# Designs tried in a protein design run: designed miniproteins, single chains, continued (4). Part 96

Each design is a single chain, and the fold is of that chain. pLDDT is the mean over its residues in the fold that is shown.

## One batch from the design tools (miniprotein)

Design m15540
Fold by ESMFold2-Fast:
Structure m15540 (fold): chain A 111 residues (1-111)
Amino acid sequence: AALGRAGAAAGAAGAAAAKAAATPRDAGLAAAAGGGGNAAAAGEAIRRGEPLDEAAARAASAAGAAAAKAGAAAAKAAKTPEEAAAGAAGAIAGIGGSISAGLAGGLKPAP
């Protein structure tokens, strides 16, 4: 339940940020950042050995997909094909990086 709420909030925040951003690239990165928060929560659950139920996992995946969609929409809104490509590439790379960093952070052992 907590993972689902965090994922939904992160996805919504990412989408809002994407719409608000002045450049397609910045919008894509903002959307990706929203997905990272959800990934961190998932990593934490895995690290503690807590069962990540299928509903929570699907909620996490949906949040990531929403962030990716927001980034793509921002890229599509770009004035030039080059800006659109940069925005899309930034969103894809940012999502991958954010998820990886979030999972690594959540899986990190306590000091």
Scores: mean pLDDT 53

Design m15541
Fold by ESMFold2-Fast:
Structure m15541 (fold): chain A 64 residues (1-64)
Amino acid sequence: SKERGLEARAFVERLIAEGASGDEAGTAGRKRFPLSEEQLELTREIGEKLREIGDEIQAKLDAE
């Protein structure tokens, strides 16, 4: 449903707002490293596998 998407978006927005405040105070003098192309591709592959696992878990829940 559309409600689930709105909640997920609100959660991400709040996480960014909290992270921005924490980054200003907590990461003064520190730099974050961006992900390489290989790491981005690995992240996509992991995302696809997590999708399959999620579908399998949902099937098990429906069987209960």
Scores: mean pLDDT 59

Design m15542
Fold by ESMFold2-Fast:
Structure m15542 (fold): chain A 60 residues (1-60)
Amino acid sequence: MAEELVKRMDELLEKMPEKYRPLGESLRRQALLAIERGDFERARTLLEQMEKLVEKAKKE
């Protein structure tokens, strides 16, 4: 589970435009901290926010 979340976050960050990368990096860092705390529910929520951000950026 944790490895899947980390890999997915890395993929999303790579797809994110440089313009939004600082926000993506912040979300990724928060998700990694949540994983370290064992809060996988929060980590998944943050990952979902990153996914929505990337999808919105593609449409614009």
Scores: mean pLDDT 79

Design m15543
Fold by ESMFold2-Fast:
Structure m15543 (fold): chain A 92 residues (1-92)
Amino acid sequence: VLLALAGGLAALLGGLLALAGATTPEALAAGIAGAIAGIGGIFMAERGDAVGGGIAGLAGGLAGLAGGLLAGSAAGVAFGAAGVVLGALGAA
């Protein structure tokens, strides 16, 4: 549960940072997807669904990572990557 929460939070931050640097529709879409999936992961983890929260954190982390790369945000990439790792660990 804690790892899934951390993964969801990292995915949300990665998505928001990608949104802040987004200059293309692709980066904007990836940032929005990362933020939404991160929020969903946090809610699932709070309800005790570590697997669902972990998977949502992993998916959101991937989207945030992609959005960070497209936006050129090193912080977005870092938090997106953290969301992938923590979400995967929370889902396991």
Scores: mean pLDDT 71

Design m15544
Fold by ESMFold2-Fast:
Structure m15544 (fold): chain A 57 residues (1-57)
Amino acid sequence: GKEEELKKRKKEIVDELEKLGVITPEQREKLLNTKFKESTITKLENELRKLKEQLKK
């Protein structure tokens, strides 16, 4: 359902942020336990995309 999709998207964002060193493992755990609105998830996905583009070049 929609909530499952949002949880999956959140986990993907948080996992990537930890891999990039943007957040600590403790922050990752806290974020995974926090409920986000779809708009917040979309904003984070856009920020992650921007970070990955900067690192690629």
Scores: mean pLDDT 78

Design m15545
Fold by ESMFold2-Fast:
Structure m15545 (fold): chain A 70 residues (1-70)
Amino acid sequence: MEREEKVRKALKEGFERLKKVYPDMSEEDIKELEKAGEERFKAVLDGDEEAYQRASARIGEILRKIKEKK
């Protein structure tokens, strides 16, 4: 409960910083990244390794696409 709120807040702050680094990032990309980030943190809290791997792969894919756009 407390940890869930803490990770959600950390995700929000991380995404705000990401917007400053990649100002051309679309709102759609940001929403996908937030969703995948929440899924990953929830998987850590639940001890769900399969969900963690899926969410981590999705985050990596989104970040690679953003970085490749220059």
Scores: mean pLDDT 72

Design m15546
Fold by ESMFold2-Fast:
Structure m15546 (fold): chain A 105 residues (1-105)
Amino acid sequence: SSLQAQIEFHERVIALYRKIKEEVEAGKLSDEDIRLTATLETMRASVQKLYFQRLGDKKGVEKYTKIIDLFNHAADTADREALIEGLDLAIETEKEQLEELKKQL
């Protein structure tokens, strides 16, 4: 079903954000690696923001605006804490959407 496909999509997105967070927290990334990771995640978050805009989900749009701001800060400063905070907010936002979809089963 289309609902099951959406559930699987959000589960994959959560898994990806968790993996990136684990790599950042492992402390092996250089400042340039942090900047690059944050830049790539800003692009992904922009796509997710567009997804929530197309759904008419104002709360999701507002959360991804904050996530993008945190990722941009990390891309500019190599701030690992800002990158981790953005990833945590992204995981939370995706989990909330996943829970709403599961209620429709």
Scores: mean pLDDT 89

Design m15548
Fold by ESMFold2-Fast:
Structure m15548 (fold): chain A 55 residues (1-55)
Amino acid sequence: MEEAIKRVEEEARARGLSDEAIDMAVKTVRTALNAGVDPETAVEAALKAAEIFDA
């Protein structure tokens, strides 16, 4: 769980997303993992959601 959260935060920052979008990505990955989604899918979904939010 913690590794997936760190990965989302690092990749979102590398993509130049806003602090608000990064916060959204972290919340999204945490929610997905708690719902039983696998870490790789959760990270991808969170990054996509953050990109849409920041667009």
Scores: mean pLDDT 79

Design m15549
Fold by ESMFold2-Fast:
Structure m15549 (fold): chain A 66 residues (1-66)
Amino acid sequence: SLALNEPSDEEIKENFIKVLEERGLKDIAEAVKKIPDPRKAVHKGGLAYLAYLEGNEEELKKILDE
């Protein structure tokens, strides 16, 4: 299989969701789950997680609503 020694985009998405859920970031985890494209899901989730870490609640809500 391609990328035998590297996680697939789907595996990266699943692992990211688990980390978000373990950290209690349920809203971000749910947003990531709803996006079928794993690369887009991880990208959006990453932006939301950065907004969360910065305490930027306005940007976080904007990212989750789009």
Scores: mean pLDDT 79

Design m15550
Fold by ESMFold2-Fast:
Structure m15550 (fold): chain A 67 residues (1-67)
Amino acid sequence: MNEEEKRKEVLKKLAKLVEENYEKVLKEAIERGDLDEEEVRAFEELREAALNEDIDRLLEIIRRLAA
C-alpha cells in the first residue's frame, strides 16, 4: 500500500463518520433554529455522498458549506 491508498482509506472512514454524525449535527442545528432550508438540503446531500462513499462529492459539499 502506498500513501495515495492510505489517504483514500482515511477519506472513506471520514465519509462514514459524517454519515454516522449527520443526524446529531442536523438535530443540534435545528434545535438552535439557525439553519436555512438550503443548509438543510446541503446536509442531506452530504449524507447521500457519504452513503455512496463518493469522497470527491463529499469534499465538494463540505467546501461549499464552509464558504
Scores: mean pLDDT 67

Design m15551
Fold by ESMFold2-Fast:
Structure m15551 (fold): chain A 86 residues (1-86)
Amino acid sequence: SEILKLLEEALKALEKGIAEFLRFQGKVAEREYPEERIEEIANDPKAQKVAEELKKLLEEAIEMLKKGASEEELIELIEKKAEEFK
């Protein structure tokens, strides 16, 4: 599925680093971050912890889709994880 491919590409970008993930996200959303902002975020120690949690979320989402989970179940997982950061 297109969404599975997108999540796998997102995970690969994140494995290259926070800066590459932000560049990937900007291209997909057609909302590019300035390079200065990307570098600022990538050098923030708090961003490293968020990146590790995001990597786990992407790995879980990819596994769920490979096991035949629906897009609705994926959205529910993302919303649940987003609430844990409030």
Scores: mean pLDDT 75

Design m15552
Fold by ESMFold2-Fast:
Structure m15552 (fold): chain A 57 residues (1-57)
Amino acid sequence: GTTKPAIVAGSPNSDPEHVKKIDELEKLGNELSAQGVPLEETTKKLKEKAKELGLKG
C-alpha cells in the first residue's frame, strides 16, 4: 500500500455535513498552497483540521 492518506478523498455523494467538512478542508488546503506552504506542513495542518472536524478520511 503506497497510498498516502490525504484529507481530500474525492467521495462521490456523501452526507451533507461530511461534504461541508471536506469543502472546508479543500479551502484550507488551497489557501496553504497559495501561500507556498510546504507539502509536509500542508498535510499536517489538513490532518489536524480533519480531526477537529471529526473526519476519518
Scores: mean pLDDT 72

Design m15553
Fold by ESMFold2-Fast:
Structure m15553 (fold): chain A 60 residues (1-60)
Amino acid sequence: SEALIHELRTLDGESAAEAVRNAAKQIPEISEEAAEEAVRLALDGDLEGAARVVEKAIQE
């Protein structure tokens, strides 16, 4: 899941938000609340924040 975290840092906010939503459907470790928080951060342009939330959710 390190690949997902790296990808999020290289995308724009819209693409990062979509990637988080898609990942949450396939990765059960990403709870709905973590996905929602990461999507919000990505849409605000905070890609580092979004990546951090995903990293915490998947526990490496």
Scores: mean pLDDT 77

Design m15554
Fold by ESMFold2-Fast:
Structure m15554 (fold): chain A 96 residues (1-96)
Amino acid sequence: LVEKLREAAERVLEALGPHPDSLAKTRQALRDAAKALRDGDYETALKIVGTEVTQAAVDSGNLEAAEASVDLVRYVRQLIREGKADEAAKVLEEAA
């Protein structure tokens, strides 16, 4: 599951490579989400990933980025449910 989260984050960032504004916003959102996860603020983390990352992907017009962002949200939510929020935070920060 941790590997799937890393792959989803890498896919979002790779697909956004040609879109520097969206890439920069997404990297910052991943860092902000990682901080929220470490602080135990899971609702804020899920909101950041589910709105800011997905919006940056949509604004880029890149379908692959949009699809990968949906996977990213799903895997963050699943890791929170499994009590692995710290592992999710580490992956998001390392990817950013």
Scores: mean pLDDT 81

Design m15555
Fold by ESMFold2-Fast:
Structure m15555 (fold): chain A 62 residues (1-62)
Amino acid sequence: MDDIERLHKLMEEGEKKEKEGDYESAAKLYSEATKLAKKLGFHQSVIDDITKKKKEAEKKAK
């Protein structure tokens, strides 16, 4: 399976979990997306955007 497809699915599932109010699961999904984006060599701005989404979900999960 394409790693880019996996990244897109992680982001979509994370957004879905946020809409459901499951911020803990959303944070985990965004964390995996950040790790995958780094592994794929994405531009730092993309990695920062995903990391920001992760931190926002973590704040709401507290």
Scores: mean pLDDT 81

Design m15556
Fold by ESMFold2-Fast:
Structure m15556 (fold): chain A 64 residues (1-64)
Amino acid sequence: SILELAKQIAEAAEAGDLARAKELAEQLMRLSKEDIEATREALKELQSDSIASSALKEAIEYAE
């Protein structure tokens, strides 16, 4: 799900696995294009997580 991808991006980035974080972010951007509304809802849920919310904002901007 979009929520799970955003959380995994944050975990990968915090672990220093930038390659994995990038691949997951690209996957999130593709899913956001298919369902931008679900991505906006995920942003509301994860607004307190700076890395996850940043990835979701980028995905929304890419989808628009």
Scores: mean pLDDT 80

Design m15557
Fold by ESMFold2-Fast:
Structure m15557 (fold): chain A 96 residues (1-96)
Amino acid sequence: EEEELRKKAIELIERAIDLLAKAAETADIETEARLSFIIMQLYLARKAAEKGDTESAIELIEKAIEKIKEFEGLPEEVREEVIELLEEARRLLEEA
């Protein structure tokens, strides 16, 4: 059950990465650079979660959420969806 919560959190992180990567394809250079950094943090969060390092995964997710909230160059609908996915992933990892 804890393993299933962790796997579900990983799936949500992967969905967030996919949404940000798609946004990067049509973005200007500055926006693409910022998105690349956030994607890197989420990739590291996914790796931490896969290894059972839930504390590091949560920290990286929280940092990514903060950067996304400050990022005005991202479409609001994409920003809101990604934040919702990441907040749910963090919650699942805290329960795992």
Scores: mean pLDDT 85

Design m15558
Fold by ESMFold2-Fast:
Structure m15558 (fold): chain A 69 residues (1-69)
Amino acid sequence: SREELRKEILKLIGEILRLIGDIIELEKKLKEAEEKGDKEEAAKLKEEIKELEKKIKELKKKLKELESK
């Protein structure tokens, strides 16, 4: 039903918002690492942010597919 699709969409939106929150936290840590000149920590944090961004893209694609139904 359309109500079931709406619930699934809201669940995906919630998951995306949680991942965005995680990225914001990591970006703050990245800024601190860059300010300290910690290149190794900064590189690690950049990779973690990129992985979360990939997950968000996958979830957004799934969201778009559900909206097309």
Scores: mean pLDDT 85

Design m15560
Fold by ESMFold2-Fast:
Structure m15560 (fold): chain A 64 residues (1-64)
Amino acid sequence: MKKAKKVTITEDGIEVELEDGSVEYFPKEELLGFTLDAKRKVLTLYPKGKEPVEYEFEELEIKP
């Protein structure tokens, strides 16, 4: 599980800002889905043809 400063969920994909300041982007077409545990602040992404990736985040933003 990676640590993230901020996760931004949009119509087009999911952006993850890591603690080191690097940014990872997951386009919606490359994802089977995701789960969000707001209590534990954990985001699990399910990339197509790959193993799930988990992020523990500090901030969450959902854009319409």
Scores: mean pLDDT 82

Design m15561
Fold by ESMFold2-Fast:
Structure m15561 (fold): chain A 118 residues (1-118)
Amino acid sequence: MISLQESGGGTFAEGGSVTLTSKLSGDLKNVFSVGWYRQRPGEPLQFVAEITRGGLKSYAEEVKGRFTISYDESNKTLYLNMSNLKKEDTAIYYSYALVFEDGKVELYYGEGVQVTVV
């Protein structure tokens, strides 16, 4: 079982920056990638960013160039650096870990962290 503990949420000014953090614990040896989804008010879950074990990064088009994903393997911490915040970035942000083992895909989520842009 994998646990993700998120922090860094709150209320932020438009044009500002914030870094969301997710501390991973448990058996991480079969983690293929880690990333972030978000859910805006009244919308479905939306992909935000992902980093694979090999260091390949992927971003949703609307956050590309504004958000940066990174993972520190030594402290098992996933980061989402969010810059040039827009009111449309207001959402609950969920970190995730994608596990691939024996042809089976498992997705673990954190509890979510609220980001409000004013």
Scores: mean pLDDT 88

Design m15562
Fold by ESMFold2-Fast:
Structure m15562 (fold): chain A 57 residues (1-57)
Amino acid sequence: MRDNALRSVDLISQVVGETLGPEAAQRTRDAGRQAVDNGASPREAVQVALDTWREAR
């Protein structure tokens, strides 16, 4: 489960990097990975990454 969550966060961060630049991508990746480290489900980790992306906009 954790590996799937991290993979999804990495994919979202890659898209963010291509649209908003590397700083936004790093923030999105860090937030999503921190959620996974705190025991978040894959769905919850993806939601954290998406919320961070919205804030970076």
Scores: mean pLDDT 77

Design m15563
Fold by ESMFold2-Fast:
Structure m15563 (fold): chain A 66 residues (1-66)
Amino acid sequence: SDEIEEARERAIAAIERLVAAGDLETAELTKQIAEQDLRRLGEELGAEEVAEEQIRKLREHYERAV
C-alpha cells in the first residue's frame, strides 16, 4: 500500500540526513524504529507481505548508506 511505501521513503530520508550529519547511532535507532512501524502498518492494513518487502528495501538502503 502507498502508506507503507511512504513510511519507508520517509525513514530513508531521515536516515540519510543522520548519516550525512555523522550521527550513526541515531541512524541505526531510526532504522530499528522504522522496521517496527512498517510491521505495525502491515498488520493494521492487512498488507504484511508489502511491509516485509518495504523492510527489506529499507535494510538494503541502510547498508549502502552507512
Scores: mean pLDDT 86

Design m15564
Fold by ESMFold2-Fast:
Structure m15564 (fold): chain A 87 residues (1-87)
Amino acid sequence: MSPEEAEKLFEEGSIYFEQGKLEEAKELFEKALKIYEESLGPDHPKVAYALHALAQVYAAMGKREEAEELYERADEIYKKVLGVSLK
């Protein structure tokens, strides 16, 4: 699947999240995340972006520990990108 397909899934997930349809939003963000990881690699900024979206869904579901882990993963990606730029 293409990054363009992932972008569309991400947009649809955002709409469901705004409507409070958390399970549907979760599934769409998980699909988008998988496509970004497979097409762009696990350390790409778009992967971090999808992880942040998933973290918001988990937080809304009351799964705070899972949300925190997803936020930490996204932050690690940004740190790796900055670390390469600073080195």
Scores: mean pLDDT 80

Design m15565
Fold by ESMFold2-Fast:
Structure m15565 (fold): chain A 64 residues (1-64)
Amino acid sequence: MGLPSEELVRADLYVMAGAIAEKHKDYKLAAEYYRKAAELYKKAGDEESAEIARKKAEEAEEKA
């Protein structure tokens, strides 16, 4: 058991911010937050979470 890196914590916060933006129908802002999360997950070596966040960003962009 280890503490998550700063990149993972920030990525999780961006995913939460993106979900909140989606609830407010701000899909452009949601896409931006999900894109930031994907970059941070990739830097942390979490390729699976980066892929998921990238797909969420693409879906939000299509709805914008």
Scores: mean pLDDT 81

Design m15566
Fold by ESMFold2-Fast:
Structure m15566 (fold): chain A 105 residues (1-105)
Amino acid sequence: ELAELLAAAGVRPGQRVGVVAPTEESAEALAAALEAAGLEVVARIATGGEVDEEQAREAARALAEAGADVIVVAADSPSAALIRRAAAAEGLPVVDVPAVARALG
């Protein structure tokens, strides 16, 4: 289950989560799944697809300002890597949804 994998990654029930996804629909679906797992979604960001360094930094900053304790990212590997780097500058851990989904399969 997503909640169990997030817990294994150090995400506790009731923590505040920021969501990054390529579309508003995917961000909403991911937020709903996280809320069903007992997490509080404080903000969600739709990137529109590929993410550059500036977009990644803006997303990480916005989620930090919203009070996120952790960022959950649904993106291609290069975009996820940029978001993880930007999140590290904000002191935020990142959980990669594609890696979590692969572990579930």
Scores: mean pLDDT 75

Design m15567
Fold by ESMFold2-Fast:
Structure m15567 (fold): chain A 85 residues (1-85)
Amino acid sequence: SRQALLDEARRILRDTLERTTDPLGREALRLGLEGVDLASEGTPQSIRRSAQLLAASGILAVASGDEETIEGITRVIRLVDEAVS
């Protein structure tokens, strides 16, 4: 279900944030959480804004160089894309 996909995305982000100390990685994960919350609203406007925040999250994750954060954000982007399809 859409809700289960978004709940899994939130779980990944929160779990990764608990283990991440790098400032760029933490900011990527924070933007990821905001993106998931916007996707949960389900309006065309909120879904578009979600996509923008998740793109920014991905850029910061790559810039952090933290493989766990990159993997986490990549999985979250896939889950959100599936949820809004």
Scores: mean pLDDT 90

Design m15568
Fold by ESMFold2-Fast:
Structure m15568 (fold): chain A 69 residues (1-69)
Amino acid sequence: SHMEEEKRKKVFEELYKWLKENPGITREEARKKIRELFKKYGLPEPSDEEIDKMINEAVKKLFEEEKKK
């Protein structure tokens, strides 16, 4: 649904900001953070595949932004 997509975008934005502010975070901590964010925004519990995809996309975006500096 449209509301679910908007909430998922907020999860990604908050995850991205958190990872940018905490560059030493482990993958396990990032997985925990994503689950907490899904609960915070009232989304159903994400699958491990969805979590891994979101982490990979956020990490890729971080490396692309650092490359531009």
Scores: mean pLDDT 81

Design m15569
Fold by ESMFold2-Fast:
Structure m15569 (fold): chain A 75 residues (1-75)
Amino acid sequence: MEEAYELARQAVELTPEERRGEVSDLVQKALEAAKEGDMEKAREYIEKASELAGENGEKVRELAEKAAELAYKES
């Protein structure tokens, strides 16, 4: 869990400052969905977060997916 939150934080830091609040909210919702066992919903939130991250979107997706996988293993 702590490692998942650290990866999520790294994803948010790669996002342009003006979008960090929205991306942080989406990544947090993805982690919550993953903890509930809903990886499909988690992936939807991750996709939206990566789109908002702009040029670093692919890296944000990678970090958020790893965070969600760690959260899912705890479910």
Scores: mean pLDDT 81

Design m15570
Fold by ESMFold2-Fast:
Structure m15570 (fold): chain A 78 residues (1-78)
Amino acid sequence: AEAERGARLAEELARQAEKEGNYDVSATFYEAAAWAYEQAGDLDKASEAYRNSAIAFEKAGDTEKAEELRQKADELAA
């Protein structure tokens, strides 16, 4: 469906940005993918995408945002 297709595109863009060392951009695309998976009702994939976004934000130096996203990932995995 549309949300799942958008989530997969965002994940691909996130992986590309990560390979380029652009962790801010990677984190933003993983967050977008997580939101799209959440809208699609795929909470397992949303949780993983939020976790990947948190790791990328941490690598970018945004520890506060990383903690928020880890918390959200844990809630969706419960």
Scores: mean pLDDT 84

Design m15571
Fold by ESMFold2-Fast:
Structure m15571 (fold): chain A 70 residues (1-70)
Amino acid sequence: DALEQMLFAAGFTRGPTDPGLDEALAAGVNALIQRGYSLDEAALARVLALVRETAARRAAIGREAARALA
C-alpha cells in the first residue's frame, strides 16, 4: 500500500495499542503533512483506518505473547 509506505517513509512507526492511539494518529498525520503530502478527506480516512488496524493487530499479538509466557 502506497499510503503505508508513505507513513513509513515519513518516520511514523507502528506503535503498540495503548491509550495514546489518538495521539499517535495525530503525530502520523502531522508527519505526512510536514513531508509535503497533501491529505484529502479520503486519504485521511485511510491513514486513520491503517493506524487503527495496525494497533489492533499489535494488541492481538501482545495477548498471544502473554498467553505463551503464562
Scores: mean pLDDT 59

Design m15572
Fold by ESMFold2-Fast:
Structure m15572 (fold): chain A 59 residues (1-59)
Amino acid sequence: MTAEEYILEGGKAYKEGDLEKAKEYFQKALELDPNNERARAGLKLVLEKLGKLEEAKKL
């Protein structure tokens, strides 16, 4: 799987309300491409929704 594929799956999980699954997919995307701004933005959004604001600020 590519980073882009994980970003698409993360966005889909986020839209369906599965925040833990969305977090997992965006983290996988960042493992493959650490400079991917879309993956970082997606992970930040998920962390904010989970109330993990301090972790979101680091992204």
Scores: mean pLDDT 80

Design m15573
Fold by ESMFold2-Fast:
Structure m15573 (fold): chain A 72 residues (1-72)
Amino acid sequence: MPSEEEFEGEILASLGLMYYSLAKQLASKGDNEGAIELLEKAIELFRKAAELGYEEAKEYIEEVEKELEKIK
């Protein structure tokens, strides 16, 4: 069973995925500035999740950073 911290990290990663999904929708509508803001929030959440032991968040950080580079 995950620790309390690891479970909290999983919740934060889920929030990060939500921001990431919304960012992609904004980018598709041409709101690149709004998309960048949401991608940055997603990265922050994933970094926090990884620090709390949710290691899968590290892979999400790489995906979000790659997406951010495409729209900058």
Scores: mean pLDDT 82

Design m15574
Fold by ESMFold2-Fast:
Structure m15574 (fold): chain A 59 residues (1-59)
Amino acid sequence: SALVEEGRRHFAAGDYDAAIAAYVRALALDPDDEEAWRNLAEVLEAKGDVAGARSLLAA
């Protein structure tokens, strides 16, 4: 989706909060979007939120 692509651009730029916001919006529209879930977990881990990332991957 366009929001997942937007999130990836922000993540590549180091804008972790903007990337998280884009992925969260993508998941609000399509909660079955595996790419958005995976990318959100990756951004949270990169930001140092390891517990949040693990919670998403365990679901």
Scores: mean pLDDT 78

Design m15575
Fold by ESMFold2-Fast:
Formats: structure tokens, C-alpha cells, sequence
Structure m15575 (fold): chain A 87 residues (1-87)
């Protein structure tokens, strides 16, 4: 089920992004750990983006709405991660 795979990737990405943000705020991340965690987050984001592009033409309006609700927290978290990397 491609929808379940997307949801699973989104959940993993949310978990990784939140863990990264928490560690950065606590000052508990080395430069090496920072780069590794950021790379893992970007890898998951790319996998999710690729899968979304693949299935987008086949999605119903209900499935699109369901995914939009699922991605709202993720969009906010990824924006925070990118802001830290670019600062």
C-alpha cells in the first residue's frame, strides 16, 4: 500500500526532525552528529518527495486531503530544520 508507505515515511521523518530540533535546542549535538542527523532527514524527505510525485496522478481527492492533514506538522518541522541549517 503506497499510502501506508507514505504515512510511515512521514512519521519517521517527523520523529527524526523533532529529535534533531530537541538536541540542537539543548546544545547536545556535535558538528559530526549535526551533519549526520541533517543528512538522514534530507534523505527521508527526498524519498517521501519521490514517492509523492510517483503516486500524485493516481490519488483521489479524499486521499489528497488525508495526506495534506498528515503533512501539516511535517511542513512546519522541516521549515525549522532548514532554518537551523541555513543560519
Amino acid sequence: DKMERIKKLAEELIKKAQEFLDKVERGEVSPEEFDKMFEEIMKLAKELGSLLREIAPDLTDEEKQELNEYFKPLDELLSKVLSIRLA
Scores: mean pLDDT 79

Design m15576
Fold by ESMFold2-Fast:
Structure m15576 (fold): chain A 71 residues (1-71)
Amino acid sequence: SAEAEALAKEGVAAWRAGDYKKAGEKFEEAAKKYEEAGDTVSASNLYRLAGIAYKRAGEPEKAEEAFKKAE
């Protein structure tokens, strides 16, 4: 949980800096940590954020994979 929270905050910081690729990577890492912890709701939300970040970064294949994991 603490690890996932820290990764999500890194994702937000990267997004605010305009580094959408890094934001997507950090949100995806956070989602995986929540998934490992059994928090499927937080994992789903962060996979969606990762997908949005990857789409904004021009990474359509990574965005599609992230959105699939959110469902």
Scores: mean pLDDT 88

